Designed miniproteins, single chains, continued (5). Designs and how they scored, part 40

Each design is a single chain, and the fold is of that chain. pLDDT is the mean over its residues in the fold that is shown.

## One batch from the design tools (miniprotein)

Design m17452
Fold by ESMFold2-Fast:
Structure m17452 (fold): chain A 90 residues (1-90)
Amino acid sequence: PAADANGRTELHRSAEAGDLEKVKALMQSPDVYLNAADANGRTALHLSAEHGHKEVVELMLKSPQVARTAKDFNGETAEDLAIKNGHKEI
């Protein structure tokens, strides 16, 4: 699948926007790589957690294919980004 100039896929953009229905549809596609990293090493899970999209985070964490402990280029997990940005309930 084509990524943009920052290495972000449609899953990254939908997760960052908190578009729950689009994330759900993309996660059901066999062509979508759920753990794709952008130019900063961030997955869609990182972006949804950073932006406090709790429902998107919960949906992604239900998938056994999602790497919950993946670290970005700053060594931060999705949980670390949620805490750092005040979204500790995610």
Scores: mean pLDDT 78

Design m17453
Fold by ESMFold2-Fast:
Structure m17453 (fold): chain A 60 residues (1-60)
Amino acid sequence: MLEEARRRAEELAREAERNGQDLTVVLARERLSETEERFLVGTANAGGAQVGELTRVRER
């Protein structure tokens, strides 16, 4: 199950980068699990994307 969560997070990060979207917007639209959020943060940081307190966004 972790592999699927990781793959989904990577797909979302790539789509956000390709479309010039803020990852915060992607998270607001997509209902991600905590595991998926952690992988998304890791992937975004590796890709140099700006990630603003994803945990806070999900809490809302």
Scores: mean pLDDT 59

Design m17454
Fold by ESMFold2-Fast:
Structure m17454 (fold): chain A 68 residues (1-68)
Amino acid sequence: SEYDTLFRLFDRDGDGTLSAAELRGFLRSLGLDPSDEEVRELIARFDRDGDGTLDLAEFRELYEELTS
């Protein structure tokens, strides 16, 4: 799926999570220019384990929200 491909592309560390910086890169690829605060708010909405990063399942929910 497209979200899985994008997740792997932006997961620079290959650790299976997206940091705030990696998520910002993804959002910019969609033509968005979010502030640091907006990126943190997005992570807080979808980050269920509270580690400050998004795993593949959390990223999928964010992707579906942005592309629906």
Scores: mean pLDDT 78

Design m17455
Fold by ESMFold2-Fast:
Formats: C-alpha cells, sequence, structure tokens
Structure m17455 (fold): chain A 64 residues (1-64)
C-alpha cells in the first residue's frame, strides 16, 4: 500500500477537476463528460465509491 501513490492520484483528480471546470466554462460538454468519467475512475481507484458514482451520473447526464 503506497500512501504517496494515493496522494499523487488525489492531486491528479484535483487537476482533472480544474480541467472539468474550464471545459464547463467554455461550453465544451464533450470534454466535460470525458473528464467526469476520468474523475469517476480515479475516485473509484481511491476507494471513494460514492464520489465516483456521482461523477459517473453527471457524465451520463451530459452524454445521454
Amino acid sequence: RDEELREAMRRSAEELERQYEEAVRQGDWRTAARLLRELSRTYRMLGEDERARRYEQQARELEG
């Protein structure tokens, strides 16, 4: 179990969240949906299943 790896993944998620906010500001819904799926995957790997599920639902709303 690597605590530094988990911290690096959390920082990656924070960068993805910033990119998602920028995509939303620019109206780039296709990129926003992709970033939400990446966030869902990242948080699932971190064991934060409820947060991952929320991002997955948001991505489906943008794509479906």
Scores: mean pLDDT 82

Design m17456
Fold by ESMFold2-Fast:
Structure m17456 (fold): chain A 74 residues (1-74)
Amino acid sequence: SPEVEELLRRAMELRLAFQQAVAAGDYETAIRLGEELIRVLRELIEKTSDPHLRALAERWLAGVEAQLAAVRAA
């Protein structure tokens, strides 16, 4: 669906931006982007009927949550 395609596009853009912010040590930006990415990934998981896309989004979600927890502990 167009909504799922838009959510996937947003997730990819946010994931790249989040990874760049973390690598740069910009933890304020990383927290903001990570929270938005988690929101988008949860919506993508809810709305997709594709099991492969769901599994991908779930893996990305787990990774972002773990990395965001580490950033918040820093």
Scores: mean pLDDT 90

Design m17457
Fold by ESMFold2-Fast:
Structure m17457 (fold): chain A 80 residues (1-80)
Amino acid sequence: SPMQETIERFRVLAEWVEAVVRARQQLRTLPPEVQAKGREELDKLEKEAAERLAKAKTIEEMREIVREFERELEELLAKL
């Protein structure tokens, strides 16, 4: 149903938002100079993911985008 699809979309978006919040919290534990670089790169990843999510036609596409975003966040945090 359209209502069920809407609920699932909001659920996926909530998971994405939680990943962003968690990453920002982790950045706050790092030295100030590293935080600045991390924030810039995180902002780029957020913008790219947001644009891809806006263009996604299916819930499964949205889930894949969120999974890729989480992987990119792990790679970013590991190289800081």
Scores: mean pLDDT 86

Design m17458
Fold by ESMFold2-Fast:
Structure m17458 (fold): chain A 84 residues (1-84)
Amino acid sequence: SKEELAKEFIEQIEKIKEEVKKLEEKYKKGEISKEEFLFELEILEGLAGIIYGVAKAIGVMTPELEEKYKELLEYIKKLKEEIA
């Protein structure tokens, strides 16, 4: 169903969010540079955008998926503002 497909895309967005959190932890521990952190954040943001775009293109966008995507983008934006 549309709802089941949207749930799969939400799970992919949540996995990206966990990768962003791991990346933030590595940066805070001094394991990666600021430049590497910002580059990897850009890649993860791009991957989330692809998931959102695909969901919209195939007609499975739901309010929950849109909200989870926006929450992820705001989280990444805050990290970029804190670090840049």
Scores: mean pLDDT 87

Design m17459
Fold by ESMFold2-Fast:
Structure m17459 (fold): chain A 56 residues (1-56)
Amino acid sequence: SKKVEELRKKAEEVLKKGREESLKLNEESSKKGYEKGLEALRKVAELDKQAAEEAA
């Protein structure tokens, strides 16, 4: 039936959109995670340096 075919096309569009969004989020999450990791390491290094200066 025409109604069933229209529902099937809508389901395919939803699945395609979901897959594209998942891939995008995965790529962005990996990149942002790495950048945030580097920023955290830099901040820890700065805090360690300050702690060393205060301990002296």
Scores: mean pLDDT 77

Design m17460
Fold by ESMFold2-Fast:
Structure m17460 (fold): chain A 98 residues (1-98)
Amino acid sequence: SAELEALRAELDRLVEEARRLAAANDVEGALAKFEELAALIEERFPGSPVAALTRALLETARAAAADPSLSRAEQAELIANLTEGAAGAAHAHLDALA
C-alpha cells in the first residue's frame, strides 16, 4: 500500500540521516535520529515485538553515547549501526504483514 511504502521510505530516510550525522562524528545528532525512528515504530506498532526490540537497541545506543571507553567516532558508528538494525527489523515486520 502507499502508506506502507511511505513508512518504508521514512525509515530509510532516518537511517540515512543517522549515518550522515555519524560520519560527521555527531553522536547526539545520530542518537536524535534513532529516537525519531523509535518513536515512529512505537506509534505504528505499539506493543509489538519490533517496538520492544527497538527500545532495547535504543537503550544500547544511549549507553554507547555515554561510554567514555569509546571514541566519539566509535560511539557515532555504533549508534548508526543500531539505528539501521532497528529499521531492518521494522522492514521485516512490514514484509510479514504484506
Scores: mean pLDDT 90

Design m17461
Fold by ESMFold2-Fast:
Structure m17461 (fold): chain A 76 residues (1-76)
Amino acid sequence: MLEKVKEAVEEAQREVAEKYPDMTPQERLDALVREIARRLAELGFTPEETYEALKKLGFPDDLARRVAEEVARLRA
């Protein structure tokens, strides 16, 4: 379970870096949040599972919460 989340995060980081190399740090962070959330939603993760997994991977609380909120939006 946690390994799939780690892989999704790593793939999202690679895609954002390749697709949006000229973005500001804030724009890149926003794109990263959306891309991680999209990948985790496609894998069937709930907002709660997303938050817990990202916290275990060392993500800051604020960032983990933002991704979980985006997963909730995508599943609505």
Scores: mean pLDDT 81

Design m17462
Fold by ESMFold2-Fast:
Structure m17462 (fold): chain A 90 residues (1-90)
Amino acid sequence: MKEIAKELAERALEDGKLALELAEKAETISEAIAAALRAIGAQFEAEKALELAEKYGAEEEVIEKAKEGIELAEKAIELAKKKLKELGEK
């Protein structure tokens, strides 16, 4: 379980960073939707990683990565929503 929490936290952090980058670069409604869906997935993985890390007493670094993953995913979701609104007005 600790190893699973670490793997999920690392994946969630990477996915969150990618989702944020995709949201920032989105120029079409389809791209913004894809970024939002990826960000939602990253948020779910990060929240699950944090839950498992806290429950099974994972290393502080794993907890920090999971929290960073949640923060990045939340930023990506907000940015994707903003892009969807802006693109829908064009």
Scores: mean pLDDT 83

Design m17463
Fold by ESMFold2-Fast:
Structure m17463 (fold): chain A 55 residues (1-55)
Amino acid sequence: SALEKKIEQLEKEIEKLKEKLKQETDPVVRKIIEKEIAELEKELAELKKEYEELL
């Protein structure tokens, strides 16, 4: 389904950002990446809840 695909895409994006965060030494850039990860994790949690309600 489209919802499952979106969940998979968000999980992959979060993993890429976490990998980037491990390599990043600039504290300003690190803070930006951390905020982006937090926003995507919130969206992922909401989508997973939506998916569970459809089952």
Scores: mean pLDDT 85

Design m17464
Fold by ESMFold2-Fast:
Structure m17464 (fold): chain A 65 residues (1-65)
Amino acid sequence: MVKLSIEEANVLNLMLKGKSNREIGEELGISQATVSKHIQRLMEKTGAKNREELIEKYRKGEIAK
């Protein structure tokens, strides 16, 4: 089970709501590039190869809430 920082958890929750990187950045007050960096780190921590796999790992409980 992988634990997330508060920032990583916020990005992941907005991804689960179907928001784009731009919309996530606007919601969190960060740049779209920073959102992409958090997503890359989430994929590295979880071993996910893409957004779809990252979301599936979260749904399977492999990522701590």
Scores: mean pLDDT 77

Design m17465
Fold by ESMFold2-Fast:
Structure m17465 (fold): chain A 63 residues (1-63)
Amino acid sequence: LGRLARQVGLYFENVLGKKEVTPEEIVDVALQLGYSRSAAEALAREAERRFGKRATPEQLQSL
């Protein structure tokens, strides 16, 4: 998860300029970056478990 979480978090921060992201947005971006659905859903689930329904890009990068 660490590499995937860091790449998704950096994309939200540096490309999309988002301050908060939902589990659904995490799945969509991970899929756009070429990760599998299972990996995307695993990241979204872990982010929701630790940070709730709205995580920051920095929180994702800490996974």
Scores: mean pLDDT 86

Design m17466
Fold by ESMFold2-Fast:
Structure m17466 (fold): chain A 87 residues (1-87)
Amino acid sequence: SIDLSHQNLTSVPDSLFDQTDLTSLNLSNNQLTSLPSKIGNLKNLEVLDLSGNQLTSLPSELAKLKNLKILDLSGNNLTSLPSELFE
């Protein structure tokens, strides 16, 4: 698991998406306005905490995370969710 919460991040480091064995990722309470499509590379991810950011949208590739059990999107500025998340 990786905890990058409360780091004042405005973007996610590209090297994070090379961690394909990652099962838990905490990115909560940062300044993220977007999530890159490379998030879909984390196929083993079971827990993703994105709470307390400034996200306005999510990439459709988030729907590729078939092992995801917990997704926390609370405290963002989301105006829509990709339909692929509900299929």
Scores: mean pLDDT 83

Design m17467
Fold by ESMFold2-Fast:
Structure m17467 (fold): chain A 66 residues (1-66)
Amino acid sequence: MTAEEARRLLLADPRATVEEINALIGKLKGLTDEQIANILKVSVDKVKEYIERAEQLLAERRAALA
């Protein structure tokens, strides 16, 4: 899955926050959790929470389209 596909799917989900979307897109582009934390001005633990939430929402969205 491309970063653009993931962004498009998550932007259509009202449960997804901008921070959660940006954290997952950063990971898909090959950024480390530490690099994403620096960009978003949050802790590494918060980045992990954002990515887990975004991945869960993305999985639910993909299941709904199947």
Scores: mean pLDDT 82

Design m17468
Fold by ESMFold2-Fast:
Structure m17468 (fold): chain A 92 residues (1-92)
Amino acid sequence: KTYTLDVEIRARRLPGRRTPVIESVTVTNDAGKRATGPGEKAVEVIEKVMGVKLSEEDRGAIELALATMAVAAGNVTDAEEFTVRFTMKIKV
């Protein structure tokens, strides 16, 4: 089954770091179900919106994808705090 999720990351740039800190994640599914949580609980927020438990492999892939999006957005802005919005498709 494929889940389509709209993801909003709130990120902060730290001096001397290439990877921004993810402060919060808001996730919305195609049915309008929404959840928000801190960056360290991003995968749990995604699981809650999907209504499923993810494998360890899928959890790791999602964490990497979120970090990658935060880094990419951080490379195109000089802002200390910024918001990244993107769509994820997760096949389970």
Scores: mean pLDDT 82

Design m17469
Fold by ESMFold2-Fast:
Structure m17469 (fold): chain A 86 residues (1-86)
Amino acid sequence: MKKEELERLKKELEELLKQPPSLETARKAIETAYEIAKLAVELGDLKTAQEAAGVIKLVGNQFPELEDEAKEKVLEIRELAKKAEK
């Protein structure tokens, strides 16, 4: 179930990134990438979690209004990944 949800979220993120740039699609992309990262950590897929964190950082850098939220999400993902490595 969680692996299927991860695949669904990856598809949603790809569709969001294909849309014209807007604050609404950027915010949804950050939230979707964050959910991808959390599920990837739970599944032991740290590479996918790091890739999702990279997307959050890139999108946050393009929209100043989302920069702080993006930074918080990236830090949360890094902490989750460190805990999973134990």
Scores: mean pLDDT 81

Design m17470
Fold by ESMFold2-Fast:
Structure m17470 (fold): chain A 64 residues (1-64)
Amino acid sequence: SMEQRNISRIIGLLLRIMARLPELSPDEQEEVRKEVKEALRLSDEDPEKALELLEKVEQRVLAA
């Protein structure tokens, strides 16, 4: 289903974000963890919005 597909994409993004955490400062790592937690909370209401937020987080951690 569309919901299952969105969840799979969220998991993939989460894994990529987590893989980049060691490259960030401790303060940046804490901020990313808070944002990831918020996006996952939002995934109960709107997986598409959660996906968008995680994509923004991934873009930021890749730029760091």
Scores: mean pLDDT 81

Design m17471
Fold by ESMFold2-Fast:
Structure m17471 (fold): chain A 72 residues (1-72)
Amino acid sequence: EQELADRVLEALRELASKRIGPEKADEIYQAAREAGGTLAQRVAVAAKKLIDLGMSHDEVSELVREAVERAR
């Protein structure tokens, strides 16, 4: 559902902003939303950008898990 995808991406943006700042987190959020497709595809876009900014795969995995839990 589009609503669930939006909530997951918003939660991920909030969590990421604590690590990389709100401006960079918002940029990643917009890119993920613009990517379209499934929730998994949008999350993959956000995850790739977070890794490119120097966040580890483990850190990104934890942020995604928490974002999904918050969106429920």
Scores: mean pLDDT 80

Design m17472
Fold by ESMFold2-Fast:
Structure m17472 (fold): chain A 78 residues (1-78)
Amino acid sequence: MSPKDIEAEILISLGRMYYWLAKKLAEQGDLEEAKELLKKSIELYEEALKLAEDPKLKKEAEENIEKAKEELKKVEEE
């Protein structure tokens, strides 16, 4: 695994943590904080996609970006 792929995996993991926390905050009604964390999650996944050389990591980042954007849209519509 290249140093760029290791960095991409770390960024994807951090993005997932922000995404999960954002979903929990949205469930609690903390919509503004949830939006902020979803935006951070998307930024982390986009950086991971930019760095990733492994097609599997690129696909994972793309799928996570889609999920985070979908959740952001739902939170913005509440």
Scores: mean pLDDT 85

Design m17473
Fold by ESMFold2-Fast:
Structure m17473 (fold): chain A 81 residues (1-81)
Amino acid sequence: SLLELAEKLAEEVLKLAEELLKKDPENEEARRLKEEAEELLEEFREAVKDPSLEGLLRAIGLTLRLIGIQIDLELELEKLK
């Protein structure tokens, strides 16, 4: 389901942020992205409670934003290799 996908994406984002913070504890970007992912997951859970088209579109938008955060974290992690 879309909810399961969003939860998996959020789990991966949190894991990547923790890996970044382990390598660079002062990485403000990793902290910011972690906080944003946590907020987006909470907003996603509220959006899926709304069975309207607006709720669906919001859930899709939030999922795309989680994907963007994962990409940003992967790029930051790649710089440390």
Scores: mean pLDDT 79

Design m17474
Fold by ESMFold2-Fast:
Structure m17474 (fold): chain A 72 residues (1-72)
Amino acid sequence: MEEEIKKKEEEDLEKTRARMRAVVDNGIAGLAEERGLTPEQTAALRAQSDAAVDRFLELAKTDPGVREAALG
């Protein structure tokens, strides 16, 4: 039972990560168009945003408050 709950939580976090990445990617694309960002600046923003999303989701695994913000 606990293993099944952990697997479901992992799947829910993966879905949340995919949704967050899609929103961030759309935001970065829009910002790049509006501000005329270079490919290097765009790549740096994506890398930083991906790292931030991953860190947030790792915190959600261990911090109930972060989990509620991510999933609720």
Scores: mean pLDDT 74

Design m17475
Fold by ESMFold2-Fast:
Structure m17475 (fold): chain A 65 residues (1-65)
Amino acid sequence: SLDEALEADKPAAIEQVEEIAKELKEKGLDEVAEEVEEYKERNSENPLAALIGAAVLKSVALSKA
């Protein structure tokens, strides 16, 4: 079912958000990495929304300079 598929994707989404934050920190974008971690914390009940937000933050940060 859709609920089972979404539930199965939640752990992977959380892992991806953590990986995005780590990559940003490794690139010297510590402020953006902290913003990603804060976004994950605010969206702890919706890991997919956290992942989408983290991906957008990463994309915007990398596009600015």
Scores: mean pLDDT 73

Design m17476
Fold by ESMFold2-Fast:
Structure m17476 (fold): chain A 116 residues (1-116)
Amino acid sequence: MEKEKADIAVELAEKSTDPEEQARLYLEAGRFYLASGDYEKAVEYFEKAIALAPPDSRLAAEAYLNLGEAYLKMGDYEKAIEYFRKAIEVAEKVGDERLVEIARNLLKQAESKLKQ
């Protein structure tokens, strides 16, 4: 089910000529792959979303947050920390206090895993 939703989001992204719309759709696809446990595809589509999103945008902050979550699920805690820090940086620039809070909580979780 999530894989089918991801495939539809990718098809819609490929048909779009608007980079920001493509970025949003790739972010959505990555989230469906993350939910289905396909962490490698989740990373791939979050990276595509970041490449197409405006650099200092909420969309970029969300993509960095989700990329960090994918690495956290894969057990790559160093990369998870790196991307959660990027998510905080961008979210602070756009004034999204909610994203900053979420990213800081996930950052603490990733840091605690490295200490184990």
Scores: mean pLDDT 88

Design m17478
Fold by ESMFold2-Fast:
Structure m17478 (fold): chain A 60 residues (1-60)
Amino acid sequence: MMQALIDMMKKFTEEQRNDILKTGELNVDFVEKYEPHMAETVKQQYDLMKEAIEEVEKEE
């Protein structure tokens, strides 16, 4: 369940959450190029992170 991730994201500022998302994007790009076997897992983690941040903004 993503509740713990949402709770963690609530502690960060909007600027910090944007930095986290940017880092995730770079990690996905890197893995897709050099370690595609891990790409699906990394993408899932990135998507989950993005959704958690969006839920924080929605107050859900």
Scores: mean pLDDT 76

Design m17479
Fold by ESMFold2-Fast:
Structure m17479 (fold): chain A 60 residues (1-60)
Amino acid sequence: SEVRKLAEQLTPEQAIELIKELKEKGIYSDKVAEAFIEAVREGDLFAKEQIVRDYLEYKK
């Protein structure tokens, strides 16, 4: 999967920057953004994949 490959290539810091952008654009609420940041810091690959999917959807 393209999404999985992109998620595996993202550092936690890069994933957190995507979360912050999605929050600033109103796509993620404060609570959702906090939960994703925590999951990324804990090494959750599935959280990173979801962030990548949401970001690509936003950038279409």
Scores: mean pLDDT 87

Design m17480
Fold by ESMFold2-Fast:
Structure m17480 (fold): chain A 92 residues (1-92)
Amino acid sequence: MEEKLEKLVEEIRKAMQEAADAGYSIEDIIAVASRVLAEHLPELTLEQLREATRKVIDIVVEIAQEKGYDVDEARELAEQVSRALLRWAEER
């Protein structure tokens, strides 16, 4: 399971980086990450989802710094989307 989680996070990192390189907004980059996470929800425990969302927030911050987006705004938006996704998964 640990290897699968690491692979998922790396797939999300790559997808987010490709979106950022294509000139996507920070909102669209975060939407790409949330879409990939939602696709894998049936395979993830709540603890694995929490860990994946924490790592994705870190990646969002890295991309925001690299591309010159507002880091605090990017982090806040990623945290809001993460909370919504976790709440939705908990109600399954």
Scores: mean pLDDT 82

Design m17481
Fold by ESMFold2-Fast:
Structure m17481 (fold): chain A 62 residues (1-62)
Amino acid sequence: MLDEQEIERAVMRLAAASFKAGASQHPVDEDDIKEIRKLRERAREAGDEESAEALDKLLEEI
């Protein structure tokens, strides 16, 4: 299962990437998106459905 710190790091990373993209008029960095997707996949494999759903919603906002 993912802990709350891992979810918080993912959220902060995504927020920072979105802010940077907005400032430079570029889309969110694909590498940052890949890392969030990998975290989501690990959550699903661990059976942590709540964390996986939260990460899915974050990815849909991009």
Scores: mean pLDDT 67

Design m17482
Fold by ESMFold2-Fast:
Structure m17482 (fold): chain A 61 residues (1-61)
Amino acid sequence: SPALEEMERILEEHADVLTPEQREQLLANFRKELEAGYLTPEEALRSVRLAVEHLQAKRAA
């Protein structure tokens, strides 16, 4: 899925705020949500970006 590849890219770019285990868990969860139809690709990508922003802000504080 192109959306999953883009999510992997975003998470890899922010490896400084997430452990490898956390990235794997997030990707597995998003895959499941996309396959179940609970999220559109656009919603999944937005959620990943918001999660990264939240973690970066938490580190800056």
Scores: mean pLDDT 77

Design m17483
Fold by ESMFold2-Fast:
Structure m17483 (fold): chain A 96 residues (1-96)
Amino acid sequence: MELLEKIVEESIKEVEPEAKKALEAGEDGEKATKEILEKALDIFEEKLKEEGLSELGKELKELITELLTTPDEEKRAELQKRVEELVKEIEKKLEE
């Protein structure tokens, strides 16, 4: 349907085998899930770079990484809003 959805779906497909392994890991599941998410973000950034959106892809990865590592609840809410705004901007550029 939308190019952004295809990029996300392809990124997820590439990390899917590792995600299944993480779910089976039990004790290390949380760490493995974070590593898999970072790999998915790397793939997503690379695909956006091919579409000429490298700067937006890098910014999105930085915001999501900060969101995952930030203990402050209010700062997490602000970062989540920025991620949502940036995703909408990426979608708009891909629909050109």
Scores: mean pLDDT 70

Design m17484
Fold by ESMFold2-Fast:
Structure m17484 (fold): chain A 59 residues (1-59)
Amino acid sequence: KVEELKQKAIDAAKAGDYGTAHEYLAQLARETLTRDDGTWIPSPEVVEAAHAYQDAAAA
């Protein structure tokens, strides 16, 4: 599920649909936050999706 949300966010960003990409990034962050009880882990999936979003926005 987390991987699916990451891929959807990246695909939307590449398509230029930044609103949809932002929504999927928010969902990905929410799913990641429910993974562990009280641990602050920067998920590599979230980081990679955020970088892909930045790259698409810069293009």
Scores: mean pLDDT 65

Design m17485
Fold by ESMFold2-Fast:
Structure m17485 (fold): chain A 83 residues (1-83)
Amino acid sequence: SLEEMIKKLEEAIERARAGELSGDELLALLKELLKKSEDKKVILTIIGEILRLIGLELDGREPSQEEKIEILERIKEILEELK
């Protein structure tokens, strides 16, 4: 459900703030959210963030804690707009 996706994002934000969320775990979470998403704006936003993370990986860079939080907060904001 939409509420379950938002809850997973909130839990991931807390893990990111604690420095416990890796870029690989963030990517896996975004892929799972993409599978559950039906809204075009949400789908396109998640795809854009996945492509950004893949770009960082190709450059041999780990996303910063701040970048991980910003990605999660952006997706959460768009999901909350669907309520």
Scores: mean pLDDT 84

Design m17486
Fold by ESMFold2-Fast:
Structure m17486 (fold): chain A 89 residues (1-89)
Amino acid sequence: SELLEEAERLLEEAERKLKEGLRALKEGKPEEAIRLAEEAIRLAEEAERLAREALARGEDPERARELILRAGILQGLAGILIGVAKLIS
């Protein structure tokens, strides 16, 4: 599924942004950490949208559900990072 392949690429980019955000937070740059975490949320939301579209089309339902779950986890982790960064900024 091209939709699922694109969703996976977006999730990989979201994970990279989240890791960069965590690094920024550790380096005392909470505003940069918030920006990167917000970018990770946007990418994960788009990945979830594509995975849900694939699921609706009957394209690899197990893989689609796995990517939807992974997108939700990434959004949650990014939200926690934003919350922590706001407390120290």
Scores: mean pLDDT 92

Design m17487
Fold by ESMFold2-Fast:
Structure m17487 (fold): chain A 69 residues (1-69)
Amino acid sequence: SAEAEAAYEKGLALYKAGKYEEAVKEFDRAIEIDPNYAEAYKNKGLALMRLGKSEEAVEYFKKAAELTK
């Protein structure tokens, strides 16, 4: 949906700006709107890695992979 895509794009912009906690919130919003949004799970994982939450990040990478099978 356009709303999920807008949240995802905002998350990417925040990630590029180094605002990783805010990026996670926008990726979460994209996932809430579209639970099958594989790219949002993947980029949430990347943002979590930047926050030092590597074990949590791995779970989101697994979810993204499952959605792209």
Scores: mean pLDDT 89

Design m17488
Fold by ESMFold2-Fast:
Structure m17488 (fold): chain A 57 residues (1-57)
Amino acid sequence: MDSLSRAAAERARREAIEYLGADEEQAERVGKLAAQGVASGDNEIARKAGREGVELA
C-alpha cells in the first residue's frame, strides 16, 4: 500500500473511533474502504467509505 492509501486508512479508522464511536472492527472496515478508494482512484469506493462512516454515527 502506498503512503497516501495508508495515511487515508489510518485517518479514517482513527476518526471513526474518536468522532463516530465506532468499535475497532468497524473502524478497520472504514479504513480499508478508504485505502481502497485512494489506491484505485475509484470515487465510488471512497464515497462508500464516507457513507459507512456516517452510518456508524
Scores: mean pLDDT 67

